# Designed miniproteins, single chains, continued (3), part 50

Each design is a single chain, and the fold is of that chain. pLDDT is the mean over its residues in the fold that is shown.

## One batch from the design tools (miniprotein)

Design m9828
Fold by ESMFold2-Fast:
Structure m9828 (fold): chain A 71 residues (1-71)
Amino acid sequence: MFEELYKEILELVKDNPEAREHVERAIEALKQGKLDEAYELFREAVRLIPDKEKQVKVYELGVKLLELAKS
């Protein structure tokens, strides 16, 4: 569940080291229960993605990951 979602996000940002770093920090924040911090880090990761298709997909997957973390 979680593992599949963040693995997919990491694959989408594999060629963008800045976006990848923000995604990895967001995942770490989620593991610590810091939802607000994770949300901000995902927003920054999305902003760093120049490809609109990948940007939308990362945003959607990030929202799903945050929703699962709330459970």
Scores: mean pLDDT 80

Design m9829
Fold by ESMFold2-Fast:
Structure m9829 (fold): chain A 61 residues (1-61)
Amino acid sequence: AQELFEKGLEAYKAGDYETAAKLFREALAIDETPAILAYLAVALRRLGRDDEAAALFARAN
């Protein structure tokens, strides 16, 4: 989980939001953490998936 999250965060910082969302989703499937939910939501929002992002943000809170 931690390694997938770290790789997702690196992709996010590089501006590769599609890869970041994929890696965060894989990390989330193993270990559901509020931080992973929040980062996945932000990555999805950057991809224009606002409805999915809003649902994950609510779930993280």
Scores: mean pLDDT 78

Design m9830
Fold by ESMFold2-Fast:
Structure m9830 (fold): chain A 77 residues (1-77)
Amino acid sequence: MEESIKKLEEKLKENPDDVATLVILGLKYLESGDYEKAVEYFEKALALNPDSVEIRRLLAEAYEKLGDKEKAAEIRA
């Protein structure tokens, strides 16, 4: 069962620092082609968990999809 974006956004309103929900929202927007929103959610998640290699990888992928290859390379470095 796939959790809806609206339900995840409601969870985030109650728990703004929920890294798991931020990552799932980023993935949902990345999958739907809203790369700007994907970057926004992954940036918030990375700010809360800066040691996460996985979140950094997802953020770099979102930047590549957005067409910002320079930012993607910077995040991966």
Scores: mean pLDDT 81

Design m9831
Fold by ESMFold2-Fast:
Structure m9831 (fold): chain A 67 residues (1-67)
Amino acid sequence: MAGLRTLKRMGDAFHEAYQSGDLQAALDAAQRAGQEVVDSITDPQQRREAQEEGQRFLDGLQQTIQG
């Protein structure tokens, strides 16, 4: 699933970047990794699924960490 691939790439990027202790840099890295996955998808339905899944992941992280 395109969404699952997006989540895995974003999660991996967040984890690696967050080892520096910079939350904003980690969120930025996750967003960038998600965008790279979305940009690699040529099928419109899979691209939309990946975008929706990635946005939910970012929203969930920000809401959990920042309030």
Scores: mean pLDDT 74

Design m9832
Fold by ESMFold2-Fast:
Structure m9832 (fold): chain A 50 residues (1-50)
Amino acid sequence: KEEDLKFHEEFLKILDKQIDYLKSKGQYGGARLFEDIKKKLEEALKKELS
């Protein structure tokens, strides 16, 4: 469980970095897509935790 959480945390960091980069370029549409991906991952994590 903690090993899985670490992997998910690393993946979320990658997503956050890409979202930030896209926003810095004014690519809000692209950033939104990555935010949706992050939301889906957070939903999956929530299901595993509950």
Scores: mean pLDDT 77

Design m9833
Fold by ESMFold2-Fast:
Structure m9833 (fold): chain A 116 residues (1-116)
Amino acid sequence: MVTESGGGTVKEGGSARLTGKTSVSASSISSVAWIAEYPSGRVEGVAGLSGSGKKTSYADRVKGRATISFDKANSTGYLDLSDLKAEDTATYYDIVGSVEKKGLVMGEGVKLTVEA
């Protein structure tokens, strides 16, 4: 199970840290990713981190503004977003690939609203 936090209402140009804490063992984690579900219903991958912790990928829309990281000691993933834009308004989900669970583990999502 993943529990996300760090959402809420933030002004344009601000920053947010989204947090996903997982109950699965850090050693069983093969990948961490953040996806966004926009108000339009469109779903997009935002950021990805491989199990080695060194291969990162970012959607073009957030490239240069997003940083994905993972704290193995606490089994906690982070998505740091800077220079927030109204278009970043979405429900964000932390998705964890787990060998222990034989698939993907995700939470209920965290809502981020960016307002002028």
Scores: mean pLDDT 79

Design m9834
Fold by ESMFold2-Fast:
Structure m9834 (fold): chain A 78 residues (1-78)
Amino acid sequence: MSERDRVEADVALGRMFRAIGKILASRGKLEAAVESYERAARLYREAAEKAEGVDPELAEEARRLAEEARRLAEEVRE
C-alpha cells in the first residue's frame, strides 16, 4: 500500500469505530461506546501523524476527526 492508502485506511477504520460507538451508546452500552470512540480517536491521530508528510490538508482533517471522537467519548461519560 502507498503511504496515502494507509492513511485513508486508518481514517476509514476510525469512522467504523465511531459508528460502532454510536450504536453501542444507543443500546445503553456506554462503557463499550467510550472505548470505541477512544479507538476511533487514536486511529485518527495516527492517520494525522502519517499524513503530515504526505497531505497536510488530510492531516488537519484527521486531527479534527480525532477531536470530534474525543468529544463524543466525553459526552457519553457524563
Scores: mean pLDDT 83

Design m9835
Fold by ESMFold2-Fast:
Structure m9835 (fold): chain A 80 residues (1-80)
Amino acid sequence: SAAEQAALRERVLREVARLWKAIEDGDFETAKKIAEDIVKTASPEERELLLTVLRNLLEQYKDNPEFAKAIEELIKILEE
């Protein structure tokens, strides 16, 4: 339904914003905790959308080794 799609989109956008803020701040421990919480609470559809966004961010930031490493670790957690 449209309401389910809107709710899913809003949750993914909030999760991306939280993860990205932590990465930008260099707070990789907080980013990992957020990803671990997402693994426990998110639907499979939500996790798949989030993984797609993170894989796109990894490609965008592949030449930044610190950001790339952080994003790779988050992807690894979310794939578990």
Scores: mean pLDDT 82

Design m9836
Fold by ESMFold2-Fast:
Structure m9836 (fold): chain A 60 residues (1-60)
Amino acid sequence: APVIDPEDRESLRKAVEEALKVPSTRGLAEEILKRLDAGEEIPASLVTALALNMVGDEIE
């Protein structure tokens, strides 16, 4: 199953911190943070969903 690289976890933490401040992405960010704290592999689908929601909040 596709998962993110362990090295990308630091970059993902920064994105999650920003996403937690945005109501539309908060729930998804909380799920990713839970997996990071548990030391679990992060599914690529969760990262993609977070990125799509964050892009939607930038500009029209």
Scores: mean pLDDT 71

Design m9837
Fold by ESMFold2-Fast:
Formats: sequence, structure tokens, C-alpha cells
Structure m9837 (fold): chain A 67 residues (1-67)
Amino acid sequence: SAAAQAVKDELRGLGLEITDEQADIIATAVLSGASPADIARLIEILTGRRISEAEAQRVKDAALAAA
């Protein structure tokens, strides 16, 4: 989906490469109204990588703009 691709592109900008399955899970959470804190936690669970709440907000904004 466009939202999942936006998630992948934004995280790649942060030096984090994720799978298509991980991108779909994150995009679904964003479109379901997940907070930046929830998104950051989900990314940490899926990838082991911790991102800031501000970085998670950018991921959320990118996914919503692409949807």
C-alpha cells in the first residue's frame, strides 16, 4: 500500500530498513489511530530499534499523507 511504502521510505531515511510485512503492520497501526508513542514502541518490538517520539510522529505523518 502507499501508506506502507511511506513508512518504509521514512524509516530508511532514519537508517532503518524493514520488511514489507513490518511496514504493513506499522501502516495499519497508524491508520487505526496509534499515537507516536505507540508507533515508536511497535517499531522497537518489530525491529529491536528504538526511535524517538518525534521520529515516530514523522512516520505517522508520512503514512497518513500517503493514504
Scores: mean pLDDT 88

Design m9838
Fold by ESMFold2-Fast:
Structure m9838 (fold): chain A 74 residues (1-74)
Amino acid sequence: SAELKKKDEELVKIVERDLKLAEANKESYSAEEFERAAELAEGLAEKLEKEGYLKAAEALRRAAEFFRELAKEK
């Protein structure tokens, strides 16, 4: 499944880019928005893990933790 591995790596890059943008613009978001982002990231991680995108799922779980930390700073 070279295609699946390629897509998994692409998804990781998207998650990493989105996290950098969220961190750069963290003052523009509320605690509630970060909490919602964490919940969405966890849900997406579960779905991607079931489809075999293990690296992307792990990246999304780390993203959820990061969003929860940003929410606590508000």
Scores: mean pLDDT 88

Design m9839
Fold by ESMFold2-Fast:
Structure m9839 (fold): chain A 87 residues (1-87)
Amino acid sequence: MEEVERLIDQELAEFEKKLREYLEKHPDMTEEEFRDFAASLLNEALQRLVEKLRELGVTDEEIRRAAMRFASRFQEIYDKLLEEKKK
C-alpha cells in the first residue's frame, strides 16, 4: 500500500531530522542522553504510525509488519548517527 510506505518514510525522515538537530544543538551530549532521546522519539513515532495505519483500515497483521520494519530502519539510522557522534 503506497500510503503505508509514505507514512513510514515520513516518520523515519522526521526522526532522523530531529536526532540530527538534537546532536547539532547539544554537541557535548553523552551517549546515554542520546540513547534516551532516541528511545523517546521512537516510542512517539511508533504510536503515531500505528494510529495512522489503523485510521487507513490496514489490518492488525500489516500494522505489526509495518511497525517491525519501521523499528528495524530506525535502529539503522540510530546506529549510523551514534557512530558519527563517536568519530
Scores: mean pLDDT 80

Design m9840
Fold by ESMFold2-Fast:
Structure m9840 (fold): chain A 76 residues (1-76)
Amino acid sequence: RPLTREELLRLFSRKVQEFIDYVEKNKPSKEELKSLFEKFRDELVAEMKARGATDEEIANFKAALDQIEKELIDKV
């Protein structure tokens, strides 16, 4: 069954928080953070597509991820 919009939002929020927690615990360098985030973004986008996210929802999630990446990199 495709996930509902609400289920996709919960999945997104949970995965983002898990990534932030990992970064706070492990304190990667800027270069490591960029590589880890690129991998995380690709995997999360692929998972959301597999779970029934629309192209519009994926575009919105990508925009949110780009903002999160900028905020995380600025703190390193």
Scores: mean pLDDT 84

Design m9841
Fold by ESMFold2-Fast:
Structure m9841 (fold): chain A 66 residues (1-66)
Amino acid sequence: MKIDEKEVLRALGDIYDFLGDKLAEQGKYEEAAEWYRKAADLYRQSGDVEHAEEMEKKAEELRKKA
């Protein structure tokens, strides 16, 4: 069974997006923004540019609230 590197990167991006959401729910906006930026980088590396741009927007909006 071949593990697709892009699938692994996307799955890690999903985990980081989830962690960012949980930190944002706790009011930890700066930490949440950092995890969203990391998720964006992983999604971009996986070829999921649209999801990467969504994460970058989430990070920027939270930075304005912090």
Scores: mean pLDDT 82

Design m9842
Fold by ESMFold2-Fast:
Structure m9842 (fold): chain A 68 residues (1-68)
Amino acid sequence: SLEEEIEEIKKEIEEIEKEIEKIRKELEELLKQENPDKEKILELEEEIGILELEKAVLKTILKKLEAK
């Protein structure tokens, strides 16, 4: 049903937000180091970017489904 699809997407968005928060915390700890691993910083920033894009796509789909 449409309601089940909406609930599933909301759950996916919540899971992505939790993953982004986890990676942001890891990035913050890494940035506190006197000589942080620049390669690791780039990897974490890229991962956050991909997750934010995925979240934006899901939010767009959610908006369209809720408009019905």
Scores: mean pLDDT 87

Design m9843
Fold by ESMFold2-Fast:
Structure m9843 (fold): chain A 57 residues (1-57)
Amino acid sequence: SKRLEAEMLLALGRMAMALGDYELAVRLLEEAIRLAEDDPELRAEAERALAEAKARL
């Protein structure tokens, strides 16, 4: 499902951030936001993580 894929991409994006790969994190989190189109809470969580990743670039 799109929700499960978005949750997995959000988790992978956070892992990329923990490893210091902010460029990869941005790509993963942008895809998570796209897949979370129908889930406002998940989308908001992914958007917060994306803002954090971009701030580290």
Scores: mean pLDDT 87

Design m9844
Fold by ESMFold2-Fast:
Structure m9844 (fold): chain A 79 residues (1-79)
Amino acid sequence: SDERAREFIERATEAAKRLIKDQAGTKSKEELLEIARGMLNTAKSVAISMGADEELVEKLKEEALKELEEEIEKLTKER
């Protein structure tokens, strides 16, 4: 269901935030963004395979990516 897909994307986003926070001292901003994109792309594929609406999942993924990008910017504080 769409609710299950939303919960799944939310859990994946939280896991990505934890990983990004743990790796922020050892990885570049570009590497952290790659991790975020990879994790959310995987979560999108899984959610769609669970029968979720593809457009809804894409929207949730983009919102989560924006949130993760803001977190990475705060943690790295560099260009």
Scores: mean pLDDT 82

Design m9845
Fold by ESMFold2-Fast:
Structure m9845 (fold): chain A 82 residues (1-82)
Amino acid sequence: SEEVKKILLEGQINIGMIRIIRGVLKVSRKKNPVLSEEEKEEEKRLEEKIKELEEEVKKAIEELEKKGALEEAEKLRKELEA
C-alpha cells in the first residue's frame, strides 16, 4: 500500500540521517581527539539528534507491524541495528 511505502521510506531516510551524523562524529573525533567546549556542545546536540531519529525509526517499525507489513518492519529493524 502507499501508506506502507511512505512509512518505509521515511524510516529509511531517518536511518540514512543517523548514518551521516555518526560518520561526521567519527571523522571529527579522528581529526580532533580533544574537543573544545563549543565542539563538545555540538557533539552532544548531534548525539541527541541520533537518539530522536532512532525513536522515529522505532515508531515507523511499530506502525508497519500494526499494518501487517512485517517484512518491511524487519528491513528497517535490521538497517537500524547495522
Scores: mean pLDDT 82

Design m9846
Fold by ESMFold2-Fast:
Parts: sequence; C-alpha cells; structure tokens
Structure m9846 (fold): chain A 79 residues (1-79)
Amino acid sequence: SKEEEAKEKIKELEDVVRRTAAQLRAMGRPEEADRIERLGNEGIEKARKLYEQGKFDEAIKLAEQTLEEVEREGVRAAL
C-alpha cells in the first residue's frame, strides 16, 4: 500500500540521515554532520506531516527528494 511505502521511505530517510551524520562526525566533520541533520530532519518532519494528513504520494516524493539531497550533500561534505 502507499501508506506502507511512505512509512518505509520515511524510515529509510531517518536511517540514512543518522548514518551519514555519524560517519561525518567520525571523520572529524561535526559542522557538516549538524548541517546534514538539520536538512534531513526538516525533510523528515515535513514528510511525516504529509503522512499524518493521508498524503502518502506527497510524503514519498518529499522523502525521496530529501534522501537524494542528503546523499548528495553527504558526499560533498566528505570531500
């Protein structure tokens, strides 16, 4: 179902944000880790609000967009 897909996508985003921030801190880049957490958590909060409103397609799309942003910025921060 779209509800389950949205829930799984938000969880995936939460996991990626946590792991990316932890990796950046392990590399001695705490400011970059904080930036990733801020970006990711804003997206997670917005996706959860859409999910609570029953807007599962919008929640999935936003979670996927935020995931892509976190992955891109995480790579950039590691350079």
Scores: mean pLDDT 89

Design m9847
Fold by ESMFold2-Fast:
Structure m9847 (fold): chain A 79 residues (1-79)
Amino acid sequence: MASAEELKEKLDEWIEELKKAGVDQRLIDALEELRARVEEMSEEELREALGRLLRLAAEEAIRKGVSVEDARARLAKLA
């Protein structure tokens, strides 16, 4: 299970890649908010929110040119 610090580190990497891909700032903001709140959320809430946001962000990144394989690898590392 990822600790809050480990989850923040992985989220930072994912957010950085999504910013470079030019995804919608709204999704970036949502991921940054999740990162800030990981220590305040239950494990179940974190998994649900993370899975939902990463799915939406990955779909948007793919539409903007990020490979499906790269998006899937990021989801596997965080979910």
Scores: mean pLDDT 68

Design m9848
Fold by ESMFold2-Fast:
Structure m9848 (fold): chain A 101 residues (1-101)
Amino acid sequence: SKEEVLRVLSAGFDAVMEKLRALGQEDKLLEVARLHDEIVRAIENDDYEGLLEAVRKLKELAKELPPEVQATFDAAMRAFVDALEKINPELAEEVRKILEE
C-alpha cells in the first residue's frame, strides 16, 4: 500500500538522518530531510515525474555522504524500492535505474 511505502521510506530516512546527526553533518541532514519531504509529497500526489526528479537529486547527494552513512543509505533505498515494487513495479524499476546509474 501507499501507506506501507511511506512508512518504509520514513524509517529509512530516519536511520540516515540519525547517523548524519551523530557525525555533526547538519548541512547534509537538512538536505536529506528536504528530499524526504519532496519524495513523500510526490508519492502522496501520484507525481511520477516529481518522484524521479527527487530520486535523481538524492542520488547526487548520496555521492557526498560519509562512508559510515553509505551502507545505511543503500539499505534504506533498497527497502524503499522493494516496498514501491509491491504497488507499482514499473515505477520501482525506474527508481532503481536512477539509483544504479
Scores: mean pLDDT 86

Design m9849
Fold by ESMFold2-Fast:
Structure m9849 (fold): chain A 120 residues (1-120)
Amino acid sequence: MVTITESGGGTVKEGGSVTLTGKISGIDFANSLISWWRQAPGELPRFVASISGDGKKVWYDEEVKGRVEISKDVAKKTAYLNMRDLKVEDTATYYLVVSGLSDGVPVLAFGEGVELTVVE
C-alpha cells in the first residue's frame, strides 16, 4: 500500500514563500515520477511541477515557472515544492501525485491534499 503524507500548507502573505512537503512510502521512491498538482476553488485540477525518477529532469507549468522549484530527497523518501513570490491566485489545495512501482506493480497514487491560502 502506498502512503503519502503532505504538509507545509496554511495561510501565507502575498509575496511570501512556502515549502510544501510530501513523504511517500510503499513505492520504489528512487525511480518514481513525482508531481505536484493544484485545484483552486471552482477550477479544474492543474499541473504545477514534476521531477523524474533519477531527479535529472524537471517540468513546470508556464504560469509558475521561475517561482517554484520541485526537488526530492531519496534517503528521506520526501518530495518538496518550494514556492516564492506567492500570489493570491496560488490559493489552492495542492496534491502530491506519484507514478511508480509498488511490489513490482505500476501504481498511480494521490495524496489527500494540503491547503494553501495566500492573503494580501
Scores: mean pLDDT 88

Design m9850
Fold by ESMFold2-Fast:
Structure m9850 (fold): chain A 76 residues (1-76)
Amino acid sequence: LAEKVAELAYEFLKELGFPEEAERVRELILEAAEAYEAGDYEKAEELGREAQELLEEAVSKASEEEREEALKKALA
């Protein structure tokens, strides 16, 4: 379910210390899911790619230890 994926990404980024990016990635994932369900696959791909790029950029700024702790908290 896209909502669960969006929630996980949000909690993960928020725990990493990127609350603005967390909100944006959540919005992009939900918008991509809505576009996909509407049959707008090109828009869904663009929104999904933007969410992935923001997530990867935030992750690259965090240490391995910070990433592991944030992921464990998001999954709990």
Scores: mean pLDDT 81

Design m9851
Fold by ESMFold2-Fast:
Order: C-alpha cells, then sequence, then structure tokens
Structure m9851 (fold): chain A 79 residues (1-79)
C-alpha cells in the first residue's frame, strides 16, 4: 500500500493528494480547479514519482471527465 514501508515524504504526499488534489478532482472540474489540481499533482510527482495511487485515481477519474485526461498526461511526464 502507499503507507506500507513509506518514507515521511511519501506519507506527506499521500496526505496532500487526499486533502488537496482528490477534492478538486471530485468537484465540478472548473478550469480553475483543474489548474490547481494539476499544479499540486506535479509538485507531488516531482517529490514522490512512484506514487501508484495517484495515477490509479487519475485514470479512474479521467474516464468520467475528459478534461482530467490532461492531468494524467502531465503526471506521467513529470514522473
Amino acid sequence: SLLSGASEKEIEAEKKLREEVIPLLDSGFTPEQLAEARKKLLEIAKEVPGNPMALLYLLVRSAEHPLAQELVDEYLKAR
């Protein structure tokens, strides 16, 4: 799991993902919310590029919201 054997940076990254990124992706997907989610996700990807839960969540959400596909692409490029 994300927390099993995780460093403190990985734990902080998961907390940031759950508290700051996931709520933006679960909301109305305004251009502003999408831009903020992208910014935060790229920061997480640079610090902990191997976070599989973030990628899985983005892949699931992108199926419902085509605009979220850009976030998946940006995340994959940043890691």
Scores: mean pLDDT 60

Design m9852
Fold by ESMFold2-Fast:
Structure m9852 (fold): chain A 118 residues (1-118)
Amino acid sequence: SMEEELETRLPELVKQLSDEDPEVRAEAARQIGELAKTASEEQALKIAELAFKELMKLLKDEDGRVRAAAMEAIKSIMDKLPEGLQETVILKIEEIDPEAAEILRNYDKEKLEEIAKE
């Protein structure tokens, strides 16, 4: 079930966002994004509460694949949140990385694919 998936996988995925291997960090971010795509609003709020702090740190990651995966995961979570919380998240990201905030406001999948190649 989705509830069982969130309870068992989400804490481990959040831990993997801090892994020494950039491939593990990028894959963990992708899997969190996939969980968000099938989540209810209530489940997405839980994902945001547990994952946003670490995902926002990954916006500054040395590996472009990790940065791109983090932005895509944040977007997938935001799409499930109330509109007022979406703007709050964008404003917080803008303080960290103005380019990432602009990509998320005008979601550009091709730009994320370019960042992933860096």
Scores: mean pLDDT 83

Design m9853
Fold by ESMFold2-Fast:
Structure m9853 (fold): chain A 81 residues (1-81)
Amino acid sequence: HMEEASRRIDADLEAAWKAQTDELLEYAEKVIKDKNTPKSKIIAVDIVLRFALALAERAGWPEDVIERFRKLIKASEEKLK
């Protein structure tokens, strides 16, 4: 049910997000590090990272995780100018 995902993302998505967090962070790092990545892909990653940061802050996730998202967002912004 997609409506469940569109609502306040809490318990269910938090559990799923922990499983996907490492994959998301690794993928984002690869995308941002790779000079050959198209701007459209960097924009998409930036948007996803911003949503993830907002969720992490709301859910009170560890500062280390929050800092990683902030660092990647800053790097994507730098590349997008």
Scores: mean pLDDT 72

Design m9854
Fold by ESMFold2-Fast:
Structure m9854 (fold): chain A 69 residues (1-69)
Amino acid sequence: SDQFYGELLRRLSELTRRALAGELSVDEFEQRVRELIREAERKGLPQEKLDELRRQADASVAYLRRRAA
C-alpha cells in the first residue's frame, strides 16, 4: 500500500540520517537496508515501488561507501 511504502521510505531516510551522524557504521547501515528490502519483498510490495525502494537504498549505500573510501 502507499502507506506501507511511505513508511519504508521514512525508515530508509532515518537509517541514512543515523549513518551520516555516525550512529551506524556503513556495514550496519547495509545490513539494516538489506533487512528493510527483504521485509518489503516478503510483504508483497508492488514491483514498481520495490524497484524504487531498491534504487534509493543502493544510492544511499553507494554514497556512504564513497565517503568511507
Scores: mean pLDDT 84

Design m9855
Fold by ESMFold2-Fast:
Structure m9855 (fold): chain A 88 residues (1-88)
Amino acid sequence: KVEEILEKIKKLYEEAVKLSRRFDELLAQGAPLEELQAVIDRLEKVYDEITKLSEELEKLGAPFDVLIEAGAYDMAAATLLATGRKAL
């Protein structure tokens, strides 16, 4: 179960990266604030899911190396979200 949750976190982080790239593309194209905000809202939901899954790993007593890896994805996703929010 632990490995399945970590794999889900990895996939969610990949989605966060794609959303961040999409945001940058839209921003460069001068897209309306509504479109930019929609991407940020989706990125926030992805980040929330990563955080919930990371918390689930802690509750399951996952090994320290797994918790560190999950925490790294959480922090990286948080950085993407914060960067996007600052650009709005």
Scores: mean pLDDT 88

Design m9856
Fold by ESMFold2-Fast:
Structure m9856 (fold): chain A 59 residues (1-59)
Amino acid sequence: SNLEKAKKEIEEKIDKNGYLSDEELQEIADKYGVSLSTVKQIALDIMTEKARKQRAAAL
């Protein structure tokens, strides 16, 4: 789905830079036909979840 593709690209960019700029978020939103607010929510969720998982994975 377009949402799944958007999530993957957001994850890859977060992995590279630690975050996405507003310009990058808007480009992804337009590219996949997803609202900017949804893309922002996905990015925040991914960053939060990765931080949580990395702390758990340090076992």
Scores: mean pLDDT 79

Design m9857
Fold by ESMFold2-Fast:
Structure m9857 (fold): chain A 69 residues (1-69)
Amino acid sequence: SKEELLAELNRLGRELRRLVEEQKKKGKGDEAEKIANEAERKALSAYLAGDYQGAIEAVREAIEKLKNL
């Protein structure tokens, strides 16, 4: 449902920000912020178009990139 997709998007957004803070502690803050900002722009664009799955995918991709920094 739309409600389940929005709940997942909110959960992933919080995980994304948590990972940015972890990377900042490792001295990789600038790279982490760039990845997160790019994902947030893509997710917002998809969200405004009603593409909640595309918004979720953009955030998931960024989370994987942050885990591999």
Scores: mean pLDDT 89

Design m9858
Fold by ESMFold2-Fast:
Structure m9858 (fold): chain A 71 residues (1-71)
Amino acid sequence: SEEEKLEEKRRELAREIRDKLLEAAKKEAEELKEKIEKGEISEENVKMLFLSLSFITGSDEKAKEEVEKLL
């Protein structure tokens, strides 16, 4: 039915948007990690890295562990 086709397209769009957000978060995390490794250790850079990793992993605990390993 048209309703089933529309629902499938909604799921496809949601997946595509989620994938784009994950790719953007991964790029941000890599750029922030490089800045921190080069000595740009600011509260803002650390916070943004934590938030990006939290989004990628779906876990604040895992994100915290990854940030602590870098510092």
Scores: mean pLDDT 84

Design m9859
Fold by ESMFold2-Fast:
Structure m9859 (fold): chain A 75 residues (1-75)
Amino acid sequence: MILEELYKKGKEEGYKMAKEKGAEKAKEELEKLKKEMEELFEQHKDEPAVEGNKPLVDAYFEGLKEGIKEAEKEE
């Protein structure tokens, strides 16, 4: 499933990011990216391609968040 694949990719990338620069810094970058993406979606909310891709982006960000949490637990 595409959503599961993106979630897994996000989890791997979030884990690496937290290991390389620390969980707090990784969380800051994640929140910044989420805000930028939310603003982009708001600007293009009536475009079917953007709305159709939102679940994919959400799955990726859920993965990033979980990867960061897993790295934090291994502290």
Scores: mean pLDDT 75

Design m9860
Fold by ESMFold2-Fast:
Structure m9860 (fold): chain A 66 residues (1-66)
Amino acid sequence: MKEEAEKLVEEAIRAMENGDYKTAAELFLKAAELDPENKPRYLWMASVAYEAAGDKEKAEEYRKKA
């Protein structure tokens, strides 16, 4: 579970580096589901990815949940 979440985070970081911010945000959200202990951290990362994607509404939503 945690190990699987870590792999999703690595894929999300790669997506961020490639400018695929929407995919990165979705991968961070999946990591939050697999690793509830670190959910606030992943939700914060998803909010950053949505902000980079220009989705200000989702960025604010997940930032408040983090």
Scores: mean pLDDT 83

Design m9861
Fold by ESMFold2-Fast:
Structure m9861 (fold): chain A 94 residues (1-94)
Amino acid sequence: SEMEKLLEELKELYRKLGAESGTPQSVVDSAIELVEKIFKAVKEKKDLEVTTLSGEKKYISLEENKKLVEQLKLLLKGYKENNLEKAKEEIEKL
């Protein structure tokens, strides 16, 4: 599916950028886990519950999760095309 392909390509991008920047593996893994949870929430048509570092529970609405997926899709396209400026402009219009 298009969504599964997008998720796998984003996970690979996060791993590559983490390695290039010297970001700790735990930080990269946490970012990938959050992206997977966002995609799952969109697939299941549900709000996403996240726990903050302070232990507070917050909810990201289904509409916000859909917007985040579109932003990530534009970011991935911009990275592949070496045109991050265009990706930023398109994300700001969402």
Scores: mean pLDDT 79

Design m9862
Fold by ESMFold2-Fast:
Structure m9862 (fold): chain A 61 residues (1-61)
Amino acid sequence: PAATAEGAEAALAAAREAAARGDVDSAQKWGTLAVTSAGEAGLDAAAVGERARAILDEHGL
């Protein structure tokens, strides 16, 4: 997706869905994409990174 706020949120949602089904590779890739997209869109990339790590951590990934 393009580097937008919507793209970052969509990537976080995809990471959460992947983590919920135990898809480690997809969850990590979507989480990384969310952080990258947030940074490029001028959002708080650190905050998005914390959200992505929380998703992975709560599912043991």
Scores: mean pLDDT 78

Design m9863
Fold by ESMFold2-Fast:
Structure m9863 (fold): chain A 84 residues (1-84)
Amino acid sequence: DDEEAARRARELAEVYRRAAELAEDPEVAEAARRLAEGYDRIAEALAAGDRARAEAIAAELQAYWDSLPEEHQRELLRLAQEAA
């Protein structure tokens, strides 16, 4: 449901905020901050009942993720696992 989805998005935003603090590479830290901001925006849209907006933001966030170097993707996943 939208409330549970919003809660999960907020949890992911917190994980990526912590990942940004743990990141030694400033580019990885910036990517983590952008992911956190994206998940916060998804949570806000879902909390407002605006599923279409949440899906649009999720698509933008996926495109951003796919644009990152594979090395940065791997480091972000490692940091997110440690931060969770």
Scores: mean pLDDT 88

Design m9864
Fold by ESMFold2-Fast:
Structure m9864 (fold): chain A 60 residues (1-60)
Amino acid sequence: MDEALVRRAEELLAEAERLLAEGRKEEASQMANDAGVLATLADDPALLARAQELAKRAQE
């Protein structure tokens, strides 16, 4: 697991949640997808699952 990639993915997930709270669903989905890419590179399946769930919520 790459700690720098995990940290960046966590930052993107926090930003995605903020964008969702503001009703900016398209931007939130993009940030969540970017976090998912970083989670995959970090080999962190739990973080990837969190990113995918947030992206799904952004599509609601």
Scores: mean pLDDT 82

